Designed miniproteins, single chains, continued (2). Designs and how they scored, part 51

Each design is a single chain, and the fold is of that chain. pLDDT is the mean over its residues in the fold that is shown.

## One batch from the design tools (miniprotein)

Design m5868
Fold by ESMFold2-Fast:
Structure m5868 (fold): chain A 75 residues (1-75)
Amino acid sequence: SSAEERARKYLEKGKELFEKGDYDKAIEHYQQALELSTGRLKAEALRNLGEVYAKQGNMDQALAYYQQAAALERA
């Protein structure tokens, strides 16, 4: 499979894990998506990482990921 196709599958699985409250596994899947993606998919992975860290109360890490996503989307 292409890297982009694999990134999309990691994002999909990560989102399922996030909705179930399995934040650690969601982070792992989102990080794999981040490594395999560029552009909009990478921005989505960064935003999803921000959301999971926000849910865990780690606002400094959440903000850092949101800022990276915003910078990538505006480049």
Scores: mean pLDDT 88

Design m5869
Fold by ESMFold2-Fast:
Structure m5869 (fold): chain A 94 residues (1-94)
Amino acid sequence: MGKEELGERFDKVREEVEKYKATDRDNIEIIAEGVTEEQAFEIARQAILLKALSLTPLSEPVELTVKDFKTGEYYRVRIEKKGDKLVAHVEKLE
């Protein structure tokens, strides 16, 4: 049932998550549109966690819609790997 292939993929995702999960801004480049860089960083961090929980490699581009439950606003978050850094584009929707 491909358990070994799943284990190897999980280990790679886990290593990437651990590298970036305790990350400050030096390991993630934030591009913020309609939101502050501080808020964009928090939103991007949540999107990275959601991507990791989906067992998707952080090296592959992903686009997520994230809702801020404090404000009710929606944000489009696009995460991609460029070299040794993750780049997160955070854009306020409408």
Scores: mean pLDDT 65

Design m5870
Fold by ESMFold2-Fast:
Structure m5870 (fold): chain A 53 residues (1-53)
Amino acid sequence: SPAQEQLEKLKAEAQKEVEEKIKEAGYDPRYEALLQSSLDLRVLGEEVELELS
């Protein structure tokens, strides 16, 4: 859906800003990226199951 494309764009921009702020606050961005990757895979898995079913 067109709304999905817009939402994905907003998510990407928000993620960039969050990552920059986390890094500036003294957090390890690599660790945060790993956690985010795990979350994305979990969400994707749920979507794939719905599509395949």
Scores: mean pLDDT 63

Design m5871
Fold by ESMFold2-Fast:
Structure m5871 (fold): chain A 62 residues (1-62)
Amino acid sequence: SAAVLEAQRLLAAMGFDVAVDGVADAAFRREVERFQRLNGLPVDGVPDAATLAALRAAAEQR
């Protein structure tokens, strides 16, 4: 999905170990959960609107 690809690109740009392939596998979910935990978001491994907004903000500050 577009949300998965965007999350993968943003995480990879910030140094997270994710493939940019559009597939929400276990490794991708783990890195989303890690990002959510670090940013005080609900930890569900899903790149929801709040998670994507936080990813965009974090990537902009790099």
Scores: mean pLDDT 81

Design m5872
Fold by ESMFold2-Fast:
Structure m5872 (fold): chain A 101 residues (1-101)
Amino acid sequence: MRTRVRIEVELPSLDGRTARLVATEIANGVAEKGGGRLLSVSYEGNRATAEVEVDMTPEEAARHAVQLAEEIAKKLGLKVVSYEVRVEGDEATVHIVLEKK
């Protein structure tokens, strides 16, 4: 199944470039797990959005995105303070809020 995943990363205490790096890392990890590809990455303010297309269910892709966010946050000395997952048809949106520990 082809699924589009939008990964939104918010870093209130850091610039959007850092958010972009995190969002890109999560998206690349999801693409690698699902045999997919990165479609786009953008950032504005303290938020970055990455879009990825994968061959897995929206729910499975969202789960991998959240797991990768936790792993990447730990490596960078950040914490996942909240996340929200929205699934509609063949699309998933994962919004992740990160903060410094």
Scores: mean pLDDT 83

Design m5873
Fold by ESMFold2-Fast:
Structure m5873 (fold): chain A 115 residues (1-115)
Amino acid sequence: MDISELTDEKLEEADGIFFVGVDISKEFEDPEAFKEKIKELMKKGKAVYFLNTEATPEAVELGIFVAVLPDPEDIAEKIATLIKKEGIKKPLIIFGEGVAEIKEEIEEKLKELLE
């Protein structure tokens, strides 16, 4: 799912939320409002993770940064590991600009790992 397709309803239905290649400061018009929304989701008991090749200050501040290599296999394996570790039943995966070119490959690899 792309950021432009993200709705509050989808965030509320998910029990684990994965932002892949998302830089909060670049992809949202109000990064501070979005950070507060993430804090609210985490307070509700939802697992929230930001997977990026480099540490983004906002994700590090929130304690949800996960380092990945810029390849679909590493990203998919880390998402699958977190899904299994946290017992996530309704994962929501959101792709940002940083992984736009490889998002379909990430989805296919993740599907293989969760079967």
Scores: mean pLDDT 78

Design m5874
Fold by ESMFold2-Fast:
Structure m5874 (fold): chain A 79 residues (1-79)
Amino acid sequence: SLLEQGARSSREALPELQELVSTGKVTSLVAAAIEAVGAEIDGDPQTAAELYRALAEAYEKLGDEELAKLYREKAEELE
């Protein structure tokens, strides 16, 4: 199903996001944010919420509290 495909894609993206956070690559985080918005538009709130949670954690590790809070709130709205 579309939901299972979305959840699978999110799980595959999460390790990559964690690695990119370790390397400090913000451009990849912007790409992940676009993917999260795309999932939300496509009617896959579970995938969008997982991506927003990953982004919140990534920005928190980078010290960007404002963006971390923004993505955390987005994830909570979609739960």
Scores: mean pLDDT 70

Design m5875
Fold by ESMFold2-Fast:
Structure m5875 (fold): chain A 71 residues (1-71)
Amino acid sequence: GKELLELARKAVEAAKAGDKEKALELLKKADEKAKELAEKLKEGEVSEEEAREILREALRLAKEAAEAMGL
């Protein structure tokens, strides 16, 4: 969960710095980690509440990065 959020935060920082290529690379890595978390949730390896909170925050950060890139 923490790695997903760190990747998403770094994507926001890169987007705000005008490095769109780096921001998109970091968002792709965050998406891969989000898919892994969703699979763990389906397998019962993480709590539903914890997974939902992490995914909501990651989505919020992804939107912030997209807005910073003018999307």
Scores: mean pLDDT 83

Design m5876
Fold by ESMFold2-Fast:
Structure m5876 (fold): chain A 78 residues (1-78)
Amino acid sequence: MEEKKELFKAAYEGDVEKIEELLKKNPSLVNYVDEEGNTPLDIAIANNRARVALVIEKYGGVNRKNIKPSDKKIKLKL
């Protein structure tokens, strides 16, 4: 499986354990952007995944699009 897609999926679903596993294996993924310019932190915030957002921030993740929970949710197109 592609680690990048798995990281974005875990951020969307709120899978904290999977986020920690992937970021421990490859910390450089923390600020990776998808084709729409979303970071994993952007996805977590947009989908109200507070625990995932905290873990991503711990690994140096940044909110690139300044997305707030009051904005529309981001849907993954896999």
Scores: mean pLDDT 72

Design m5877
Fold by ESMFold2-Fast:
Structure m5877 (fold): chain A 66 residues (1-66)
Amino acid sequence: MTFRVTGVGDVIRFIGRVLRLIGEPDVEVEPLSETTYRVTVHGDEERAEALYEELASDPTLEVERL
């Protein structure tokens, strides 16, 4: 699953949130701008969906499935 996240103010905290749920070898985080990131999750669709739902529930972030 791949999605775009806009509104990231603290990149270190954001990366920590992603890695806590997915783990480093199964996720790629690519900066598109200072506040926008592409997140690609490999393999586990349930964990990818859980990450998407957690980020989409954050009112400071805009999350779009690609």
Scores: mean pLDDT 79

Design m5879
Fold by ESMFold2-Fast:
Structure m5879 (fold): chain A 58 residues (1-58)
Amino acid sequence: HMSELNQAIIDFEVDGKAEVTTSSGVTIKTREDVIAAGREFARASWGDDPRLPPPPAA
């Protein structure tokens, strides 16, 4: 999971691919998708951290 997500982020930022699909089926098209994937990874790996409430969604 970790290495696949990290590789997808690198491919998007370094190669400039318009669309990257991870092995879990998540499609990354924009920088916001990369950030969202990173946050989801953090939640999955560390569990819920009560110190960092989610930012208010617009």
Scores: mean pLDDT 58

Design m5880
Fold by ESMFold2-Fast:
Structure m5880 (fold): chain A 90 residues (1-90)
Amino acid sequence: LLEKAKELAKEGVELAKKAAEAAEAGDFEKAIEYLKEAEEKFKEAVELAEKLPPEEKAEALEFIKKALAESQEALASLSEEAKEKLLEAL
């Protein structure tokens, strides 16, 4: 379902933003948990998109691509210290 694939991608973005907030707060364990959940949501969104007809699949994949970019931007906005500590905790 196209709508469900888009919904999962949106959930992935929300989880990535929560991960960034947790990392800025110094809660790297929670940040890692949110990142793992975000990864699972995006994986599920891609799996649903692959099952769609060509036109709907293209739309879903473009939506997921934009959602992934937004998630990466949220993580890129972290302070240098928060990025280093998050990578060390992974």
Scores: mean pLDDT 82

Design m5881
Fold by ESMFold2-Fast:
Structure m5881 (fold): chain A 98 residues (1-98)
Amino acid sequence: SREGLLLEQGLTLLAMLAHIEARIAEKAGDTATAAALREAADLLHRAADAAVAGNLEEAERLAREAAELLREAAERATGEAKERLARLAERVERLLEE
């Protein structure tokens, strides 16, 4: 469906952003933030696969799990990392409102 394809595209882009943010955190020595971002990226990739398969309920569940993980990581983070994690979580949440 068109809805599934648009959701897949959005989830794939957010997974890519999570990988980029994980690399930034890794270079800064923030291993906890990097690990959370990689886990979120994996969840978003799995959500994208579910969306392509037409399983929108599973895609939303996995994406919400990723957003929750990012929110929890943001609560433990400080400074720019906190803001980046919160913004990524907001982008996932906003995509699901579509």
Scores: mean pLDDT 87

Design m5882
Fold by ESMFold2-Fast:
Structure m5882 (fold): chain A 94 residues (1-94)
Amino acid sequence: TQEKLNEVILKDKGQVVKEGDQWLVGNGATNQEVAEALGVSDEEATNLVNQLRTLKPGQSGEVTLTVNGEKKTFNVTTLVNEKGVPGFVLRLKE
């Protein structure tokens, strides 16, 4: 639910969390946390983090990375918590 997604983004628990078909990425996520959560290389995780950091609060967009040798596009929605800190919701684009 959206309420649970907002709750997770507000918490300092591990900066990348999978919730159903969505990945919640905190603004402070490290390349290692992203790589482990998505099952991608450190290089691909670095590319993803750099793409996410170009998004401003309230923006939506798409990011593309290579997962298991295949290019995958994710829809990205930027959430802003009550303190104005952005978090990102990534959903795999079919």
Scores: mean pLDDT 70

Design m5883
Fold by ESMFold2-Fast:
Parts: structure tokens; sequence; C-alpha cells
Structure m5883 (fold): chain A 88 residues (1-88)
């Protein structure tokens, strides 16, 4: 919840998204999990990292894990303001 923790969460999310684009879904999952650990709970960053996790698991054929994280991301999204939802 410090500004340093938020910055680290943002960096891990960015590295996760880069790994995902490069097709390295295992590496993307690792970075997304770290972003979730560091991000403020129920924040746009937290929701975006959960969505990334779901999509990475889908690409790996891990449908059950993908569904779990998709539902969790949707739950977080429902708690966000319309302005916050635009950041995801």
Amino acid sequence: MSEEELRKAQSNLAFGELAFREGNYELAIKYYQKAIELAPEDSPLYARALKGLSEAYEKMGKTEQAEIYKKKADEVLSKLTPEEQKLI
C-alpha cells in the first residue's frame, strides 16, 4: 500500500503483459501473481492482473484456473467505479 509497493505492482503487471504478448504464458503468470500480491486489494491494477492471469491460464489450456481468476476479476470489477473500470 506504499507508493513503492504500487510502483513494483505496476512494473510486475507490465512485465506480465510483455511476457504474455511474447507467448511466454508461464512467465506472464509469475509476474501477474506478483502484481496481485503487491497491488492494493480491489484496485484497477489488482483487477487487471487477475484478468491477465485468467487469459494466461486459458492460453495454457488450464481452463479451470482460467475460470477461477476470471470470476475473481469480474467480482473486483463490480466493486470499481466507472472511471476505475476504464483503466482495465
Scores: mean pLDDT 84

Design m5884
Fold by ESMFold2-Fast:
Structure m5884 (fold): chain A 60 residues (1-60)
Amino acid sequence: DVAEEARRRLAALESLSPRTQRAYTLHEHEGLSLREVAERLGVSVGTVRRHLARARAALA
């Protein structure tokens, strides 16, 4: 059920820090590059990569 999978993914994302959630949403759903996400959040590209790694681990 696609709706059940979507709810489960949202719950997993909501369990992460707000900054990690925002980095994931900006990159995966909004289609921003790592550089654009870094500019948006005021952090380095390396920090964005760490946030995305955390989000992907939670969604695995």
Scores: mean pLDDT 79

Design m5885
Fold by ESMFold2-Fast:
Structure m5885 (fold): chain A 79 residues (1-79)
Amino acid sequence: MLTPEQRKELEEAVRKALEDAGIEVEAVGVYPQSENKVIVGVVAKRPLTDEEREKVREIVQEVAKSFGLEAEVRIAPED
């Protein structure tokens, strides 16, 4: 499982990558599921388009892979 420090680093890395990609995020949370799997929750400041949701999933999964992790991506709001 991730250490608390690694979890914070992953949360900050995801936030930065999404903001660099033009996605305005309100909050990012990382929830360890197993040794190599995490849930990453992204709360956007507005409802995202389907294209933006796909982009968010790709970015988050790529960042998680750089930490040696598989990410399940959850995005709010659902609209």
Scores: mean pLDDT 81

Design m5886
Fold by ESMFold2-Fast:
Structure m5886 (fold): chain A 90 residues (1-90)
Amino acid sequence: KYTVTFEGKTLNVEVEANGEKILLTAAIRITEQAPGQPPRTSLIAFGEVISGENKGKMVVASVGDIDPEADPEELAVQAFKEGKAKVINP
């Protein structure tokens, strides 16, 4: 049996990374369980650049193998500060 669970959370957090301000808007926690494998939890976080040259562009960060009990907002903030975010429409 293969199952995938999605849990979405709306965010409203400003983060500063690489001289730009980013508004985090959502995070999706994904729990995947494949046959013969333990459950795996990952996070996809979304933001919008609200200052600088990339203002108005959407950014996304992915974090694999997270603690399923970890706060999605805290993980999203950390991922963006660590430079793991990518512009979706470059």
Scores: mean pLDDT 80

Design m5887
Fold by ESMFold2-Fast:
Structure m5887 (fold): chain A 68 residues (1-68)
Amino acid sequence: SHMADIEAAEAELRKDPRLTVERIGDDRIVASGDLSVSELTGLALRIIGDYPGLKVTIEGNTITIEVA
């Protein structure tokens, strides 16, 4: 389910101590941290690959994950 995918993506992001991860409601995660654009892009591609029902947006040093 999309809820289980959001919970799994949140757990994955929380593994990196450089990220501050916040869950907004049941369908959105916002993570920010001192990571390069290359590092953030790699993380986004991994999440999309593992959870194809999720949408990932990168703006500056922030990743937003939501149900597609």
Scores: mean pLDDT 82

Design m5888
Fold by ESMFold2-Fast:
Structure m5888 (fold): chain A 68 residues (1-68)
Amino acid sequence: MEIIKKIEELIKKRGKSRLSAQEALDILKEVGLSEGLALNIVLKALRRAKQSEITPEELLEALEEELK
């Protein structure tokens, strides 16, 4: 809950509708996730997106799946 809200805030500060893998990774690391966990979430989001850039929704869905 708290982590998701903080991620949404960081995405909003970047002002982008889509995130690169590196931008998503940096956001997840900034909210306190380990590099390995953050990388797994970003890779999962990229697989869902089937492209090099991911939406905030795709990132949050991958986060929720990984934390389940």
Scores: mean pLDDT 77

Design m5889
Fold by ESMFold2-Fast:
Structure m5889 (fold): chain A 79 residues (1-79)
Amino acid sequence: DPVAELERLAAEVREQIKKAEEAVSNGDFKTAAEYYEKAADLLRRAAEVAEQMGYHPDLVESLRRLAEEYRKKAEELKK
């Protein structure tokens, strides 16, 4: 069920972002970067599922944009 898969991916993305934010607040930037990378990967997967199922192009683009944003956050934290 693609809808159930998107719901699972959304919940997992929220969990990864929460863990990344907690790691940042603790000064653990390496761990935070790993969680943001995981969130970006999950968002790219969500965009792929949404596109494959013919969801509105604006939703697909929003998911891809959000994935790129978290990928960039992870790269900044690795410096």
Scores: mean pLDDT 87

Design m5890
Fold by ESMFold2-Fast:
Structure m5890 (fold): chain A 96 residues (1-96)
Amino acid sequence: GRERVDQIIDDLRGGKKSVDDYAALGKKKGPFELRSAYGMSKAVEQMAEGMAEYVKKDESISKEDKEKVIEEAKKVADYAKKLGEEMKKKLEELEK
């Protein structure tokens, strides 16, 4: 139902915030924090993609609510992937 859709969107937004917080810490601190930020970005990317696939199969969710979740999940996954690639590049530069 709608409550489940709202919870999924909140979880997606929470994941994006976690990626932002970890990336900010990584940029300030060093290799351990950059590695943690990369790990968080990958976890959030996978979570967002999984939520999108889940809602496509849930017949209890309206087409409009499915489209809303899929759009938000794609935005969060794309953002996490981009930031994760940035963190990985910074790590590779420090390990050479």
Scores: mean pLDDT 83

Design m5891
Fold by ESMFold2-Fast:
Formats: structure tokens, C-alpha cells, sequence
Structure m5891 (fold): chain A 55 residues (1-55)
């Protein structure tokens, strides 16, 4: 199951980089199903922070 979480996380990261809101929403939904709302929010927040760190 951890592999699916990593895949959804990668998909969310790519969607953020591309600015694709539809793909981002889909990846976030998959994360919510896999790890629940609290963990999914945490993961998305980390990805956003990583993007801000780069800029």
C-alpha cells in the first residue's frame, strides 16, 4: 500500500508543477482514500512548502 501512496504523491507533485488543478484534485482524492483526510492534507502541505522553498 505504501507504493500507491508514493505514486499519488508523485502525481500531486507533477500536477502542482504543471498547474493542473484537475490532476491535483484527483491525486489529493486518491491520497484521502489511502491515508485519510488528515494525512492527505499534511502531504499536500509538504509539497506546497517544497515548491515555496525552491522559489
Amino acid sequence: MKKKIEEAKEEARKALEAGDLTALNKAAGELQELVGTDEASRIVRELVEELKRRK
Scores: mean pLDDT 77

Design m5892
Fold by ESMFold2-Fast:
Structure m5892 (fold): chain A 61 residues (1-61)
Amino acid sequence: SKKIEQLEKEIKELEEQIEELEKEMEENKSDPRKAAVLYSAIGILKAAISFLKEKLEELKK
């Protein structure tokens, strides 16, 4: 299914974005404001991935 392929690709892209942001957060450990912004962004992306994974599992039924 094309919808399943699109969701799997989107999830993978978001997971890769989280890895990049986690790297940036480690590099910016000395900047608490920037670290807080990055932490919030990572949280939003994790929530989005969770939502997309639930949607993907429903489509696989």
Scores: mean pLDDT 84

Design m5893
Fold by ESMFold2-Fast:
Structure m5893 (fold): chain A 66 residues (1-66)
Amino acid sequence: MTLLVETSMDVTRFIGLVLRLIGDEELEVEIIGPNKLLVKTTLSEEKFQQLVQELESDPGVKVKVI
């Protein structure tokens, strides 16, 4: 499954998010813009839903499943 992640965070928070996601070997992360990420995952449906909910819990983060 693939996620488009768009943020309104400052650069420091954005870098922190990127580093957390890159640290997960089941996630393939591509930076497609200064506040945009493409995240490809092989996670189970349950773990995928948990990831989406965790990301969307931050008001500065918007997630779209593609």
Scores: mean pLDDT 79

Design m5894
Fold by ESMFold2-Fast:
Structure m5894 (fold): chain A 67 residues (1-67)
Amino acid sequence: SEKEKLEKLKKEIEEGLPTFKENYNSAKEKDEELAKEILDYSLEQATEEAGLSEEHKKELKEFVKKL
């Protein structure tokens, strides 16, 4: 189901979190605006590939912002 895909994506993000935070913080020090754009683009691609609804896309984006 779509809910199972959303929960799986959340878990994969949590498991990759240490590496993601390190790379994102490094990128932010060089160019904060570009780092944010790359993050937004990557999330959009991930949600599109997973076939998530607009509601579940918003939930995933809110989840990532809280990390």
Scores: mean pLDDT 74

Design m5895
Fold by ESMFold2-Fast:
Structure m5895 (fold): chain A 55 residues (1-55)
Amino acid sequence: MKLTAEEVRAFIAERLGRELSDEEVAALIAHADRDGDGTLDAAEWRVLRRALGLP
């Protein structure tokens, strides 16, 4: 599973009702993205979801 910045922003907007700026999305991806490729795999996405208080 790979998520782009666009998909991460859409998910947060839909689930948390919070619209993030491009800079905020980039910061969240940088926090979780261990490969530095600008996308999140399943493990990195799990870390980000937990950081946001999601299951």
Scores: mean pLDDT 72

Design m5896
Fold by ESMFold2-Fast:
Structure m5896 (fold): chain A 78 residues (1-78)
Amino acid sequence: MTPEEVEERARRVVELSDRMVDAGRAGRATAESLRQTGDIAREVGRIAKEKGVFEAAERAFRASDRLYDEADRLERER
């Protein structure tokens, strides 16, 4: 992947993560789907870090953390 492709992938994962967290808060997403999206965001972060795109990696890792936090919240409320 080129650095430009990594940045675009990170941007899409952050946008997806924001939508998934909002869906979780609205009761339209499961803890499992939030964790799966978090795993994807974490993988994008790892790839970005390996390619030296550190700001994209940081954004993707923060998105992953938000998704896992929302998944944990949903599991605690069940």
Scores: mean pLDDT 85

Design m5897
Fold by ESMFold2-Fast:
Structure m5897 (fold): chain A 73 residues (1-73)
Amino acid sequence: SVEELIAKLKKEYEENLEQARKYKEERDRNLELAKKDPSLREEAEKKALENLANYTFYSGAAGMNRTKVELLL
């Protein structure tokens, strides 16, 4: 049913937002670490970039889920 599809898309939206939030927090944490400790900068910046890529992916997935829900309403 349309109702079941909307429920599934909303669940996927929340899951993708939660993943994006976690990766954004890890990116921000690593950027702060890079500023505070020059000896860790290279590794922290690398981890920040990896977490940024994952954040971007899950944010995009959540946006698509939201668009699909809006089209079904």
Scores: mean pLDDT 90

Design m5898
Fold by ESMFold2-Fast:
Structure m5898 (fold): chain A 102 residues (1-102)
Amino acid sequence: VTVTVTLKVLPATKQQKELAGLALGEALFSVPGVESVEVNGVKVKSAEELAELIASKKPGETITITITASDEAAAKAAAEVLKLLVEESFKDVLELKSIEIT
């Protein structure tokens, strides 16, 4: 099962972007059944790699996070955690444009 998330980077400091990426990565890799995470087609192996990738993006850039999950329950859990973190904790850093489960 695949979760495709599209995020827009907002005007924020490098430290704010790093913190957002680290929090998202830690949350995603902690979901049981998440098998892989890719950003713009590139496989990410740790929360720290996701933090660095997000921190490197300029305001207005769009990033696509693709999550491969073992089942639909894991996919829904990953999608919900990502949505909650972006919308409640990091809404000033990242804008959630879309989230799709296939």
Scores: mean pLDDT 84

Design m5899
Fold by ESMFold2-Fast:
Structure m5899 (fold): chain A 55 residues (1-55)
Amino acid sequence: MEELEKKIKNYANVLGVDPEELEKKARELMKQKGISFEKALEIVTIELGVKKAKE
């Protein structure tokens, strides 16, 4: 649990987004696609990174 929270905070800091929002989006994707939380988190971070690059 603590390791997972640190991972979420690290990705959120790199992307410049709220860690709670990142966790929420990852949980929604996990539920929607039936994938692991780690995989959902990776997908969400990639999507947010692409959006940031377009700004």
Scores: mean pLDDT 75

Design m5900
Fold by ESMFold2-Fast:
Order: C-alpha cells, then structure tokens, then sequence
Structure m5900 (fold): chain A 89 residues (1-89)
C-alpha cells in the first residue's frame, strides 16, 4: 500500500488549512526524502526553518537538510547544516 502517498496528501491538506504549520512542512519534507525526491524535500525543510527558526523543528530540519545534501554529494553544505542544528540544540 502507498502509505507515503497517503501521508503526503494528509500533510498537504494540513498545510492548506494552516500555512504556518512548520511541523507539517518538516514531516512533508521527510516523506519526499523517503521517496528520493531530494530537491522537493529540501524546499520543505527550508520552509519549516523559515516558519519556526531557533526551534526543535528547525533543528530537525537542519539535520534533514544535512542528510539531503549528503545524498546529493554536497558534503561541505551538509556539514554546515549539521552545525546549525547543533547550535539550536
């Protein structure tokens, strides 16, 4: 069953109802990352950070951006994002 697709639709509906739901953007980015849609995942992680900077959500989004950039072979950029996550705690 396509549980990731169902999860993605639920999160998209949640964002439609509340476009400031940083957690929904983080979770949607994680779904795209699992699907191998790295560019889309990056967009959603960046939006989560924009909506809720210096938060636990932002820290998790920075970790996930680091993983996304590692998958793209951009190791220096990945390390920068991991450092940003560590600074937030």
Amino acid sequence: MKTLEEEKKELEERIKKDPNDAQAYLDLGNVYLEEGKIEEAIKYFEKAIELDPNSEVAAQAYINLGEAYRLLGEYEKADEYFKKAQEIL
Scores: mean pLDDT 85

Design m5901
Fold by ESMFold2-Fast:
Structure m5901 (fold): chain A 111 residues (1-111)
Amino acid sequence: AMPDEVRIELDDVDKLSPEQIRRTVRDLVVGAADGGAKRIELEIRNVKTPEQLAAVFEGIAEGAREARARGLEHLKVKIYKDGQLLYEIEGPVDEVAEKARELAEKYRAQA
């Protein structure tokens, strides 16, 4: 139903609670993989706080792990704060999941 490569934008992260961010990010990644995506490019805009950034990375780590089981191979993530590129992470889904897990722990400690 979906192409092998999917591009996803989430623009209004500053309007969401951390729990909503984590859930939305996870569901977007898993949903694309369920649709047959082998490669995902995820762009997240308007992250404001360490708590929101932790939630983004938690959603990526959870979503990537579940999507791997569904056949996702490659994940690229771009995260923006105030129009500035804060993070660009790209690679095999397992490597991106582990990097996101580490970053989630770092930002959770700052929240």
Scores: mean pLDDT 87

Design m5902
Fold by ESMFold2-Fast:
Structure m5902 (fold): chain A 65 residues (1-65)
Amino acid sequence: MLSPLEQRVLLTIASMGGVATPREVAERLGVSQSAVSKALKSLVEKGYVERLPDGSYRFTGGEPP
């Protein structure tokens, strides 16, 4: 299961149309960019989001492989 922060980050990206920067997510959740970046790296490893070349993260909508 995702951690509470990972779940909040994932739901926030989904609610923003599926693409967001760590800064945008951090501002919306009221947490540090460092905390969001750590959660996003974990979500990339788990297959829930992917990092784009511009530094944003895209919600994949998928389960981990």
Scores: mean pLDDT 79

Design m5903
Fold by ESMFold2-Fast:
Structure m5903 (fold): chain A 57 residues (1-57)
Amino acid sequence: GPELEAVKKKIEEMTGLKIPESIKSGKELADFVAEKLGLSPEEAAKLAQEAAKKAGL
């Protein structure tokens, strides 16, 4: 949804990662970020929450 797209864009801005269009859920997004950055699931979830806050969500 629009919220997921806003969070994806903020994570790309914060991390420099290119997030694939195939990622369609918050869990898939968190798993992708955790794998690419070497974060724990909890750290990736916190990053996604911070990105959502910065996106005005």
Scores: mean pLDDT 79

